# Designed miniproteins, single chains, continued (5), part 13

Each design is a single chain, and the fold is of that chain. pLDDT is the mean over its residues in the fold that is shown.

## One batch from the design tools (miniprotein)

Design m16421
Fold by ESMFold2-Fast:
Structure m16421 (fold): chain A 64 residues (1-64)
Amino acid sequence: SKAFEVLAAEARRELATADLPDSVRQRLAARLAEAEAKGDAEAVREVLLEIAVHQLKQAVEKVT
């Protein structure tokens, strides 16, 4: 669906631009590829959430 295409594009952009360790980026990229192959919108949303959680943890560590 168009909504799925937009969601997947958002996830790919976030993964490409997010400040993440290489090991985390590699794992999330593999999970995103699997989710896209299956058309699994929930799995794509889970990848986006994990990116956001990792970014928040990095931000908190920098100020504490």
Scores: mean pLDDT 82

Design m16422
Fold by ESMFold2-Fast:
Structure m16422 (fold): chain A 107 residues (1-107)
Amino acid sequence: STQQLTQAVINQGIDLLTLAQDAFRKNESSLSPAQKAAFTAALSDVSAQLNTIAKKYENNEPVSSSTINALIDAVKTLVDTARKNGILTPEMEAQAQALISLLQQLQ
C-alpha cells in the first residue's frame, strides 16, 4: 500500500541519516572546514525533505512528485558529497540506493 511504502521511505531515510552522521563523526577531524560545511548542508537537505514526507504521512496527505524528486536529489547529493570527502561507507551507499528505489515506487 502507499501508506506502507511511505512508512518504509521514512524508516529508510532515518537509517540513512544515522549512518551518515556516524560516518561524519568518525571522520570529522580529517575533514577541512569546507568539506564539513558541504556534508552538513547535504545532511540538512535530506533531513528537511524527509521531514516534509513525514508530515504528509502523519496527516494522511499524498506526497507530491516534486517532493519525492527533491528527496531523491538530496540523497544523491549526500552520497556524492560523502564519496568526494572519502567518508562514504558501503552501508550508507546501500541504504541510499534502497531509499531511492522506494521513492521511485512511491511516484
Scores: mean pLDDT 90

Design m16423
Fold by ESMFold2-Fast:
Structure m16423 (fold): chain A 73 residues (1-73)
Amino acid sequence: MAQEKADELLSLVDAGLEQIEQARKDGNTEAAKKIAKALVEFARKGYEEYKDELTPEQKARLDEAIARAESLL
């Protein structure tokens, strides 16, 4: 059950990254920054909450996603 929540967290983070890229391609910098800020907050909260359930690979993916989103701010 906790592992399923970790998988859901990563799925939502991946979707958020796609939305950021789409907004940036559309020239909507405001939307891209808003999504990036929300994604960073959401991912950091999820990382802290599920750190014992996250695999090393999932942790690496979250760290990469956070860094990528922060680079757009």
Scores: mean pLDDT 79

Design m16424
Fold by ESMFold2-Fast:
Structure m16424 (fold): chain A 62 residues (1-62)
Amino acid sequence: SQEEQRKALAEELRRRFADRPLVQLAAVELEEGPLSQTGVDALLAEVPEARELLLRALELSR
């Protein structure tokens, strides 16, 4: 399900970006629901290395 995929992706974000507080906050939000485009765009400006995972999170929220 999309909920299970969001939770799995949130866990991957927490593991790969444990040292990035903004990504950790996004992972918590992703467990509760889909991420917004605006939120992801802002996060990509700060943490471009998380691009692939954040774009997958957006695909799960459309």
Scores: mean pLDDT 80

Design m16425
Fold by ESMFold2-Fast:
Structure m16425 (fold): chain A 61 residues (1-61)
Amino acid sequence: SLEEWIRNHIESYGKTITDEAVKLLLERVGSDKKRLTAVIDGLAGLPRKVITKEDVEKIVG
């Protein structure tokens, strides 16, 4: 699934992402993997282990 792809991509950076954050990311960015990759790379740069809904809101507006 696209949700699993998002989780695996975040996990490749040694981080995790909450279900609420995955849902918000898909609602705001959609299913375009290029756009998703750009946002995920930004999230991976954050100095925390767990990416939350609030982290996604801060990046996507």
Scores: mean pLDDT 84

Design m16426
Fold by ESMFold2-Fast:
Structure m16426 (fold): chain A 91 residues (1-91)
Amino acid sequence: DLLKEGKYEEALKKIEEEMKKIFPNIRDQLDYLPDLLLNYAKAAYKLGQKERVRWALLTLENILKAFGPFLSQETIDKYKKAIEEIKKLLE
């Protein structure tokens, strides 16, 4: 676990690699995105990259708004939790 080991730059790169793999099938990966983008925001925050933290927040909010009616309640709850955790990083 790169985040637990304090390897934030390596964690950020690993998450970017993972995002590149899922983007072609994004609609099939909607339940995975909250955890992925939350970890991305945490790594970016530790590196002082506030713009990347804001990007992750806005991306999750936009996906929830666009796809929310088609998501399970469990997935909606995951998005809401990730959004609230990222908001705390920006306070």
Scores: mean pLDDT 81

Design m16427
Fold by ESMFold2-Fast:
Structure m16427 (fold): chain A 70 residues (1-70)
Amino acid sequence: SHLDRRIDLLAKLFGKSREEVRAILERIAEQKGKTVEEVADELYDGLRNASPAMKAIVDELEAEIEAERA
């Protein structure tokens, strides 16, 4: 699913388990009154737009996840 792909990316990027990332996203979602999917997408967009270096890292990890799922 879309959410699972975002969790995989964040887990790889931060060196955390998928369960840890999901728990963090759920806590942020509760604090902000948003869904887990909305928070995951906002973090993805924020990271990808933070700097050219971060965009390159995010794009590379996303390509690796796509290759693993293909």
Scores: mean pLDDT 82

Design m16428
Fold by ESMFold2-Fast:
Structure m16428 (fold): chain A 83 residues (1-83)
Amino acid sequence: SEMERQLELALKVLRLENSPEYDPALIEKLRAQMSEKQWAEATEAVRLMSEHATSENDEVLRVLEERVPEVAELVVRLMEEEK
């Protein structure tokens, strides 16, 4: 779904930004695939899921786990590391 793609792209950019192989051109190319609004929404969703596993976001996490388990695993890892 579109939401899965947006979350996947947001996580990919976050990984690249914190990588020793930082490539600003690649990051810009990835960001260009979504609007500023969509990017802000995806980043906020990742932040909420990593910072707070709330009942409100349970459906989003469930969808990620079913369709993109790698992304769901990363969100869980971020939640564990940031607490």
Scores: mean pLDDT 61

Design m16429
Fold by ESMFold2-Fast:
Structure m16429 (fold): chain A 68 residues (1-68)
Amino acid sequence: GKLEAVSPTEVRFDPAEKVKIVSTGVVLEVGSEAEVDGYKVKVVDETTIKTESPAGARVLNGQEIEEV
């Protein structure tokens, strides 16, 4: 699957408890916070990541993911 930016502060993905960004190896797990390319992101549920800024959403947009 892929991460899709739907707003300046929200990124969506196919339902999963835990996914890995293929290019970076960063693991995103429901309820956790992570850092992607210097931007803090929070996985709020099985389909939704919240970012603090549009730059964070842009960095995540289009990234390939796999379920872990």
Scores: mean pLDDT 84

Design m16430
Fold by ESMFold2-Fast:
Structure m16430 (fold): chain A 76 residues (1-76)
Amino acid sequence: MEREKEIAEQLIKEGLSKEDAEVLAQVGVELGVSVEQLLQAYRELNALYGGFQLSKLRSDKSKYREEVKRILQKLQ
C-alpha cells in the first residue's frame, strides 16, 4: 500500500499524470520493478501508441496494466 503510493509520487515528479502514475505504480509493486524501468515502459508506450490509442488504454485499466507488463518484459 505505502510502496505503491511512493512509486506513484515519484512518477508524478517525473511528469506523469496521476492516472498514468497510479496504473504504473500498481504494475511496479506487482512485478517488483524500479521507477526507472516504469519510466522506460511509459516512454515506449508513448512511442508505440500515440495520444489517441493511449486514451483508449486509459479507459480500460485492466488492458493498460497488461500492456505495461508486456512492455516491461520486452525491455529486459
Scores: mean pLDDT 80

Design m16431
Fold by ESMFold2-Fast:
Structure m16431 (fold): chain A 91 residues (1-91)
Amino acid sequence: SLEEELRRIEEEIAKAVLELAKKAAETGDEELLAEGLIKRAELLAEKLGLPELPEYAKAQAEGALNKTPEAIEKGREASKKARELLEEYKA
C-alpha cells in the first residue's frame, strides 16, 4: 500500500540522516546537523515528487541553528506544512 511504501521510504531516509546527525552531535557541528535535515527533505522530495519539502526543511534547520522563539516557531510551522503535504500526497 501507499502508506506502507511511504513508511519504508521515511525509515530509510531517517536511517541515513540519523548517522549524519550522530556524527554532528559527536563533533558539535550544528551546520552539519542542519545540512542533514535539508538532505533528508531533498531525498524524500525526489522519491515522492514533492519539491516543496526542502524549503520546509530549510525553515526547520533555521529553527535548530538560530534557537530564537521566532525561528523555532517558523520551523514548527514548516514541519506541520510538510506533514500536511505528505498527507495530501496519500489522498
Scores: mean pLDDT 74

Design m16432
Fold by ESMFold2-Fast:
Structure m16432 (fold): chain A 91 residues (1-91)
Amino acid sequence: KRKKAEELFEKGQKAFEAGDYETALKHYEEAAKLYEELGKQGDADAALELSRVYARLAQVYRKLGDEEKANRYMRKSQEAQDLADELKAKE
């Protein structure tokens, strides 16, 4: 799961850099789903990666002109970072 999530994140970044926001969105959403599963299992590193993916999704939606979704994903990014911090504090 982690390797597949990382590959999807890299594909999303490549698409974003190429200006292919639709493809970037698809790959980032798939990566987010996999990192969500890992983070819920207590993986702090996956929760931190989820925060990064949500921040990228916010950037994509901003490029697409959807400010409400961009703001929603920025909130999700903060929530995922808070989860990562909480999981690390338990170590």
Scores: mean pLDDT 83

Design m16433
Fold by ESMFold2-Fast:
Structure m16433 (fold): chain A 85 residues (1-85)
Amino acid sequence: MKEIKFDVEPEEGMKKVKIKVKVNPLYRSKALNKLRSIIEKHGGKIVKIKETDTEIEIEAYLPENVDFEQLKKELPGEAKVEKIE
């Protein structure tokens, strides 16, 4: 398991979310790059990335008004998005 943590604090109007995506190990780096781009596009700040052989888990701050259903549609593979704070 590979874990990367960033020193990021929430700004007013942001919610902390956990995004889990199942990935093909051969395409993990491409999936991660796409996930980062989507989060940044929605004004998000990445707090933590955990990688396993078949899964990428990202914790991030997103603006409160970001729609999780629209976000899920943009994410690669089978994705789960949940608010944790």
Scores: mean pLDDT 75

Design m16434
Fold by ESMFold2-Fast:
Parts: structure tokens; C-alpha cells; sequence
Structure m16434 (fold): chain A 81 residues (1-81)
């Protein structure tokens, strides 16, 4: 199980990869992940739960067109629980 700090670091790592992808849809998801990490208070249990839900929602959004990325995000959300 990932700590809040480890989850944040891995989210930012994936977001940077998505921003570098050259795919506008993946770049959008990368920007949304960075925004979530910056705006959600990860020092709280509620904030951590919200970040996990946001990651899951973005994975569902990508599931049809980018199934490999969606899988990575789902695995990350599961590790953050």
C-alpha cells in the first residue's frame, strides 16, 4: 500500500509522461492529474480518498481509447487504498 506522499509522487510521474506523449487527450488527463494533486489536501483522509476517486474517473475516461494508460491508473488507485 502506497503512502499519500508515494501516491502523489507516482501520480506526478505518470502525469509528466502523459504530458510528454504528444496525444492531446493524454495531455489533458496529465494536466487534470497535476491540478488534482495541487488542489486536493493530501494531508487528510478525505483528500486522499478524493484523489483516488479522481484517478479512477480518469481511468474510466481513458478505458476505450487508451486501455494501457487506464490500467496503470487503476493499479495506482488500488495501491493507494
Amino acid sequence: KLSAEELKARVLEIAEELLASGDPELELVGRLLIHAVKTIDLSTEEGLEQLIKDIEGLAEYLAERHPEVAKRLRELAEEGR
Scores: mean pLDDT 85

Design m16435
Fold by ESMFold2-Fast:
Structure m16435 (fold): chain A 82 residues (1-82)
Amino acid sequence: MVKNKLKIRAEAELLMAAMSPTNREKKIEEVIKELEEEAEKNLSEEEKKEFLKYLEELKKRALEIAEGIEKSLEERRRLARE
C-alpha cells in the first residue's frame, strides 16, 4: 500500500529530523514539505486527506521531541559550571 509506505517513511524521516544535532525545526519543515509533495503525486483524494491528518500528528510529535531536546540542553547549560 502506497499510503502505508509513506507513513513508515514519514515516521522514520521525522524522527531523524527531530533528533538532528542542529536546525531540527527547519529539518522537520523540509521533511513535511517533501512528504506533502509525495502524497499529492501518489495518493487518491481520500488517502491524501487521511495521510495529511496523520502527517500533522507526526509533525506535532516531532516538534515536541525537538523542543524537549532543546529545553533539556538549555537546562544543562544553565546548570553547567560556566
Scores: mean pLDDT 78

Design m16436
Fold by ESMFold2-Fast:
Structure m16436 (fold): chain A 90 residues (1-90)
Amino acid sequence: MKLSERELELLVLLSLARMTVSISIRHGFLDEEAAERLRALLDEAEAAARAGDAEALAETLRRMAELAEEAGDLEGAKILRRLAEKVAEL
């Protein structure tokens, strides 16, 4: 399997988003409903990254950031917003 540089960058940014979500859940900022919604958005982000759709990935990461911020994870939301900006530049 050969990955383009852009595809590799999308997968790396997705991996950072996944780690951010995992940390947010482990710190207990999210109730069960918010955690389930964030995991569903992460699945959408994974699909977008595998399709090479940077616009869809950036939009999904912004939605994840909004959910994290609503749940009180301000640092997780900040990281997810920065990741969305980086994806949008690809």
Scores: mean pLDDT 81

Design m16437
Fold by ESMFold2-Fast:
Structure m16437 (fold): chain A 118 residues (1-118)
Amino acid sequence: SFEDFLEEVRKALREAGLSDEMVDEVIEWAKEQVDLSDLTKENKARFLLAAISRVATLLTGESYPLDFALLKENPEAAAEELKKRFGIEDAEQVVKDLMEGNLEAFKKLVEAIKKRAA
């Protein structure tokens, strides 16, 4: 369900080490960016990408747009940027998994952003 998906996202953000206040901000912002009335893989992936973009902005103070259409068009360029910005060794696999709505890949990228911002 929609509520179950949001709870899994909240859990991943908390386990990645975000405060409850940051988790709430990220979820509310991402809800405004993506229509979750239909829980397709694409809409789940779009939501995760919006959440990651917001996490990066809140933790680094810099805009980091991570867009589903751009990742679909050029996943290799997206993976290269993740390697350069956040030091993600398996960035190609992370991009593929994010496009499938994979919460472990989502959590891994959030952890990498938080570590880079410290």
Scores: mean pLDDT 82

Design m16438
Fold by ESMFold2-Fast:
Structure m16438 (fold): chain A 137 residues (1-137)
Amino acid sequence: MEAPRVLILVGSEENPEVREFVERLRELLEARGFEVTVLSLDEPREQLIGQALGADALVLVLDGSDREAVERALAILREIRAERPDLPVVVAILNAPSEETLAELRERARAAGADAVIEVRSDADLERLVAAVEALL
């Protein structure tokens, strides 16, 4: 059987902390036997949707300090969900500037179609995110 395919969609990839997190997430998922593709949210819409339609799970990485990237990410998630209502979706939230912003982003991510929302503050949260992906498959 083919390895399950996980698509990671990333905004704010110019932020070194976001890039380091995505690389560690990719390595942990690959160690668990997943085939991982990482795409920037700056890629053409058709490419993002096309890759999501071929994926077994989606991980959307949000930098909570980047409002423009968050709005774009949630818009793409709504479009993916309209095409694939059955696709498992996990949203990872990094760098939320306040507990109020974090609560707002959790609500908005779930409203956009996220099955799980994980706040990332530590390496333990990275393991929780990998476990959430496994639990949805």
Scores: mean pLDDT 85

Design m16439
Fold by ESMFold2-Fast:
Structure m16439 (fold): chain A 78 residues (1-78)
Amino acid sequence: SMSEQAEQLIEQLRKEGEEVLEYAKTLSQKDKQEVLEAYKQYAQDLVEWAKTKLSEEDVARIEKLLEEQVEKLQKIVE
């Protein structure tokens, strides 16, 4: 079902976010900035896709998770 697909996606995004944060900590300052910019673009594209396929509630959950991951990544880059 769409609900099960949304839950699977959210769990996958949470794991991917943790991996990206861990990876970013190992990088040079320049490469950290590039990863941050790439992840922001990825997050924006994913939210736009989700808006076309998922419920407003599931989109809000995905958007919040991605915003939290971007904030954590920004703190690593700073």
Scores: mean pLDDT 86

Design m16440
Fold by ESMFold2-Fast:
Structure m16440 (fold): chain A 94 residues (1-94)
Amino acid sequence: MAKELAEELEALRDEFRAVADGRVNAAASPELRALMSRVVPLFSREEYQALLEEARRAYEEAKARGASPDEQARAASDAFVGGVVERLRRLAEA
């Protein structure tokens, strides 16, 4: 089950990047909302906050190196999605 969720999330990675770039409203995608409603409950409050902190750190690092706003948003999105996929992979192995 966790492996299937990780694969579904990877397939929607471009949509997450589009949302981070402000091109797509996440609420406008029933598939993304349905997937996240299945993914979020698999994380504790602490784990979810850690994922958000990793995304924030990636954003700040991109900003510090002079990356464009779209590159900053992409860095944050990639860090968040990558963290979720890694956690789902670990759950699949446990």
Scores: mean pLDDT 68

Design m16441
Fold by ESMFold2-Fast:
Structure m16441 (fold): chain A 69 residues (1-69)
Amino acid sequence: MEEKAREIAEKVAQETLKEYPEIKSIRVKDVRVEGDEVFVDFEIESNADETTRNSIIVKLTKRVLEAFE
């Protein structure tokens, strides 16, 4: 469960990292599964501004949720 969630989160992170050259790294810090809810904490290292960083976080969250559907 959490192991599979972590694997999916790591794959999504790697795909997103390839899309955005301004990101130095994306790490999956923590993953928890509570019933139907998945909590993923990402650590993002980038030279991007706050707006770009927030857009990337939103995209990561959406991709993780879609991967569990």
Scores: mean pLDDT 74

Design m16442
Fold by ESMFold2-Fast:
Structure m16442 (fold): chain A 62 residues (1-62)
Amino acid sequence: EVDELIDRVAEEARKAGLPQELVDRFRKEKTPGAAVELMGAARDAGHLEVGRLAYEVAKKIE
């Protein structure tokens, strides 16, 4: 389920130290746009695996 994947990605992003507001927005809005923003932030911070998982969420929410 997409919701289970969203929870997993949000937890990994929080653990990686990404901005709390961005993680909360990703979990609450459940939109492709929010997922793509999280993907970009994760990749910029060097968390490539979190970025890849956020991209998978964006694909499923479309």
Scores: mean pLDDT 80

Design m16443
Fold by ESMFold2-Fast:
Structure m16443 (fold): chain A 81 residues (1-81)
Amino acid sequence: SVELKPRTDLPKASPELLEQTKAAIKAWAKALMELRGIKDEAEAEKLANEIMEALEKLGYPESYVQELIDTTKAGLEKVKK
């Protein structure tokens, strides 16, 4: 089996940034599911967990985590308007 390897060439995100990113992803996933008429919170949680698992396998590179949180926050803001 071929697994994702950690990006040791990149600085790791802080625990604080990871926590903010997880919260932002979960909020975005929930909003996306609501737009599709899906009220099952488990679907949003599954999507958020899959994204966080991928980041973990990559070693939580700071640039990837920062880009993801910025993107999810921007997407969530558009949904609220």
Scores: mean pLDDT 72

Design m16444
Fold by ESMFold2-Fast:
Structure m16444 (fold): chain A 72 residues (1-72)
Amino acid sequence: SENVRKAIVNELKNILNLTDEQIEELKPLIDAAEPSEVARAIMLVIYDKDEYPEDLSPAAKELFDKIKELKN
């Protein structure tokens, strides 16, 4: 859904303080994961978790790692 994608972009921009360019880098990973997995990966970064749970999808794990890289 375009509305879900917009909400995800808004969270990355407003909560994690990512630039438009950094968000563009994340788009392929966001598109590869289910919206619930994307939200979960973002929440793990917001709570400054060092590890992701094993039940997280590979695409969401890559998204988590990339967001952590861009945030730091």
Scores: mean pLDDT 76

Design m16445
Fold by ESMFold2-Fast:
Structure m16445 (fold): chain A 65 residues (1-65)
Amino acid sequence: SPIDVAIEQFKEALKEAVPRVSLETLKRALDAFADRLIARHPEHADYIRQKRDTLLAELEKLKEA
């Protein structure tokens, strides 16, 4: 799925940014990405939101370590 490819690529980019960027900035970037993806694929909005929530939880754990 083009959506799954976009999510995976963005996830990789966010994880690479974790050591250099604040959690607040990562959250804003993730929310902006999800909003843009939902605007393009509104039929998958719930799925995209679920993936956003999972990625946010992963970012929070990475920042605690």
Scores: mean pLDDT 85

Design m16446
Fold by ESMFold2-Fast:
Structure m16446 (fold): chain A 83 residues (1-83)
Amino acid sequence: SSLIERIRKVGEEAKKAIEKGDWEAYSRAVARLVGLMIRAVADEDKEAVEEGLKEMREVNKTTVEKTEDEELKKALEEQLKKM
């Protein structure tokens, strides 16, 4: 679906923003990803929800790898385990 394609694109944008250290672009991309996931849930689009969860897991993993704060890193790793 077009929603799955949008979720994938936004997930890639978030990961690329982190790699460049562009936290403003990252924040905007994460907000868009969350919005698309909420829409997928409202539409009962199970495939889009699964893709969104996958993209959010990958984005969160990349954020953990780029996080230098040890306490925040541990909090993000614990959240990732629950996903």
Scores: mean pLDDT 79

Design m16447
Fold by ESMFold2-Fast:
Structure m16447 (fold): chain A 62 residues (1-62)
Amino acid sequence: MSLEDVLEMMEKIRADAEAQAQALLASGAPGAEERAQQILQDAEDQIEGMRKDVTLAGELGL
């Protein structure tokens, strides 16, 4: 697994989450703010998980 590919995926996850959150907030739909926050938090959790997995895999030579 390429580290560059993983970093690119993390950036894509962040960008997609931000775009989706902005679209929800712009819609003014009920619960949009709560959903936007959950989307952003989920993306951050995914990125943190990937970062930790990559760090551990790198230390183990995987």
Scores: mean pLDDT 78

Design m16448
Fold by ESMFold2-Fast:
Structure m16448 (fold): chain A 78 residues (1-78)
Amino acid sequence: MNEEIARKAVEEAAKKFELSEELKEKITKALTENLPKGLDAAERAVIEVLLEAGVPLPEAFRIAAEVSKAAEKEIKKA
């Protein structure tokens, strides 16, 4: 369940931001592991992954916000 929610959220963000397949997998894993701790924890984990991948801070925050928003929509459907 959490992995499916994470995958859908990342694919939605990928429509607006050009993300490599490797980066999408890292974000999906961070979301899957942190969604049980809450959306704030999941968004923070995504920001950390993006920063480690060399994404600039302002863009990392925008991508993480979009991913978090998409994940929230998927949670409400489940």
Scores: mean pLDDT 81

Design m16449
Fold by ESMFold2-Fast:
Structure m16449 (fold): chain A 80 residues (1-80)
Amino acid sequence: MKEAEALKKEIVELILQLARALSQGDFDAVEAVLEELKRRKKELEELGKESPELQKIADSLIADIDEVIAYARRQMARLG
């Protein structure tokens, strides 16, 4: 329970950092945040194995991470 809440908070913070890096055109910072989001996604996949309720929470957050990563990749491709 506490681990899922901590991961949610960290993911929200990373999404805000990603948005800031994208707005500044700092592609090195964008790549660093994307790697951290991938790491959090792996932690969520492991957490989801512990219970069905944690799996529902993990699946939802993983879907949000995947959408944000796809968005960032599209923005980087458009900007060059």
Scores: mean pLDDT 81

Design m16450
Fold by ESMFold2-Fast:
Structure m16450 (fold): chain A 92 residues (1-92)
Amino acid sequence: SKNDVELRADTQIGMLKIMVTVNKDSSDEEQIKGFKIWLKDVKKVAEELSEEDKKYFLELFVPQVEEIISTVKNPKVQEEMKKLLEEMVKEI
């Protein structure tokens, strides 16, 4: 259902917000590593969804992730995170 997709999106977004906050003073490499690990979990969640639910998930999810990425202090880390997000979206 749409409510299940919204809950899944909200859960993953909440996890990203926590990760970005906790890792704000970590090295660039640790921030990217955490983001990659999180994206692998997101990909698994998305792969469990039907094609229609996957599309709805991405419509809710991608803009919110991009907004959170924009709060990351290092512009180089922001660009790498955006690239990783785009690559993951193409694979699902």
Scores: mean pLDDT 89

Design m16451
Fold by ESMFold2-Fast:
Structure m16451 (fold): chain A 100 residues (1-100)
Amino acid sequence: ERRKKIKERFEEIYEKLKKELEGKPEIKYAWSKEAIESHGLILALKESDFEKQLELVESFLETVEELLESEKTKENLIDLANALAILEYIKEKFPELFEV
């Protein structure tokens, strides 16, 4: 149940991010793989048990939702681009979080 809700929320926010950033020049400022791998959330995910990983992802998705509702300044669009890159990394490297 919780995993299914997180998967649905992740997919919803992921699609909203892709739509918001479509055609935006700020997407070019998305972090490199090395920067993503050094990000606090990714480091925390690597050292956490499964339940803590779910909590970390849920908290991050809440932060991204708040950012999606914010004014679309250049700085906020860059933050959204980085959020998209982080979600893409999580989807690739932690697929078990979303398996039914």
Scores: mean pLDDT 80

Design m16452
Fold by ESMFold2-Fast:
Structure m16452 (fold): chain A 103 residues (1-103)
Amino acid sequence: MAESEEKEVTVKKGTATVGLTIDRPLSGGKYTVTVEVEALEGEGKVTARVGRSNQQATGDVKKGEKVTLTLEADVAPGERVSVQVTIEAKSDMKVKVKARVEE
């Protein structure tokens, strides 16, 4: 089963960063990380980054929309997955961010 973490945040017009940690030590290797960002209010651009990966994924969201961003995490043994989501809000936003590691 996938391990996941979820946060709901209010972001004022401008830039904010939301951190999520899947606080489960993993065996080393490559894992697929899925980040879902739902705009409950407002609109903006979202960019997700994971752990030691130089990979980023970007999407746009508007009120009532959800974007799914997929990233590969290269994980050391015993490492947890840390996700950073940067939100460039065009208006005041309320956003639900969910990150999961795929099995």
Scores: mean pLDDT 79

Design m16453
Fold by ESMFold2-Fast:
Structure m16453 (fold): chain A 59 residues (1-59)
Amino acid sequence: DPEEFLKKADEAEKKGNLAEAVYYYRKAGTPEGRLRAQRILKKNPDKKSEIEAEAEKLA
């Protein structure tokens, strides 16, 4: 259920768990999820590779 994944992503983002947030936003499979994941990466350019690697490990 995309809505449940978006809720989990929002909770992870609020806790500062950026990799987990990106993972769940992408797993939701919605345009909104994709945009939110991109927003996190754009706001954290110095940590982008680390966040992406951790998110891929969750997949």
Scores: mean pLDDT 82

Design m16454
Fold by ESMFold2-Fast:
Structure m16454 (fold): chain A 88 residues (1-88)
Amino acid sequence: SLEEQLERERDEAQKIVNEYVKKLEKITGVKYKAEVEVRLDADGNPYIVVTLTSEDGYKRTLTFPSVEELRKTLEAIINAAEKAKKKE
C-alpha cells in the first residue's frame, strides 16, 4: 500500500540522514539533530524533508525528490568535506 511504501521510504531516509550527521560531526566537530519527514507534493508524489538543528537551536530545512537523490547529495557533501580536510 502507499502507506507502507511511505513508511519504508521514511525509515530508509532516516537511516541515511543519521549516518550523514554522524560522519559530518567527525569531519567538522559540529553536532546536529536530524528529523526526517516524507510528504506528498501537489501532484501526489512523495518527497523527503530533512530538518537539521544545531546545538544552538539553529535550523536548516532541505528537500529531496527521492531517497536516491538524498543519498547521492549527502554522499557528495561528505566526499567534498573529506577532500577539503585532506588539503589543509
Scores: mean pLDDT 81

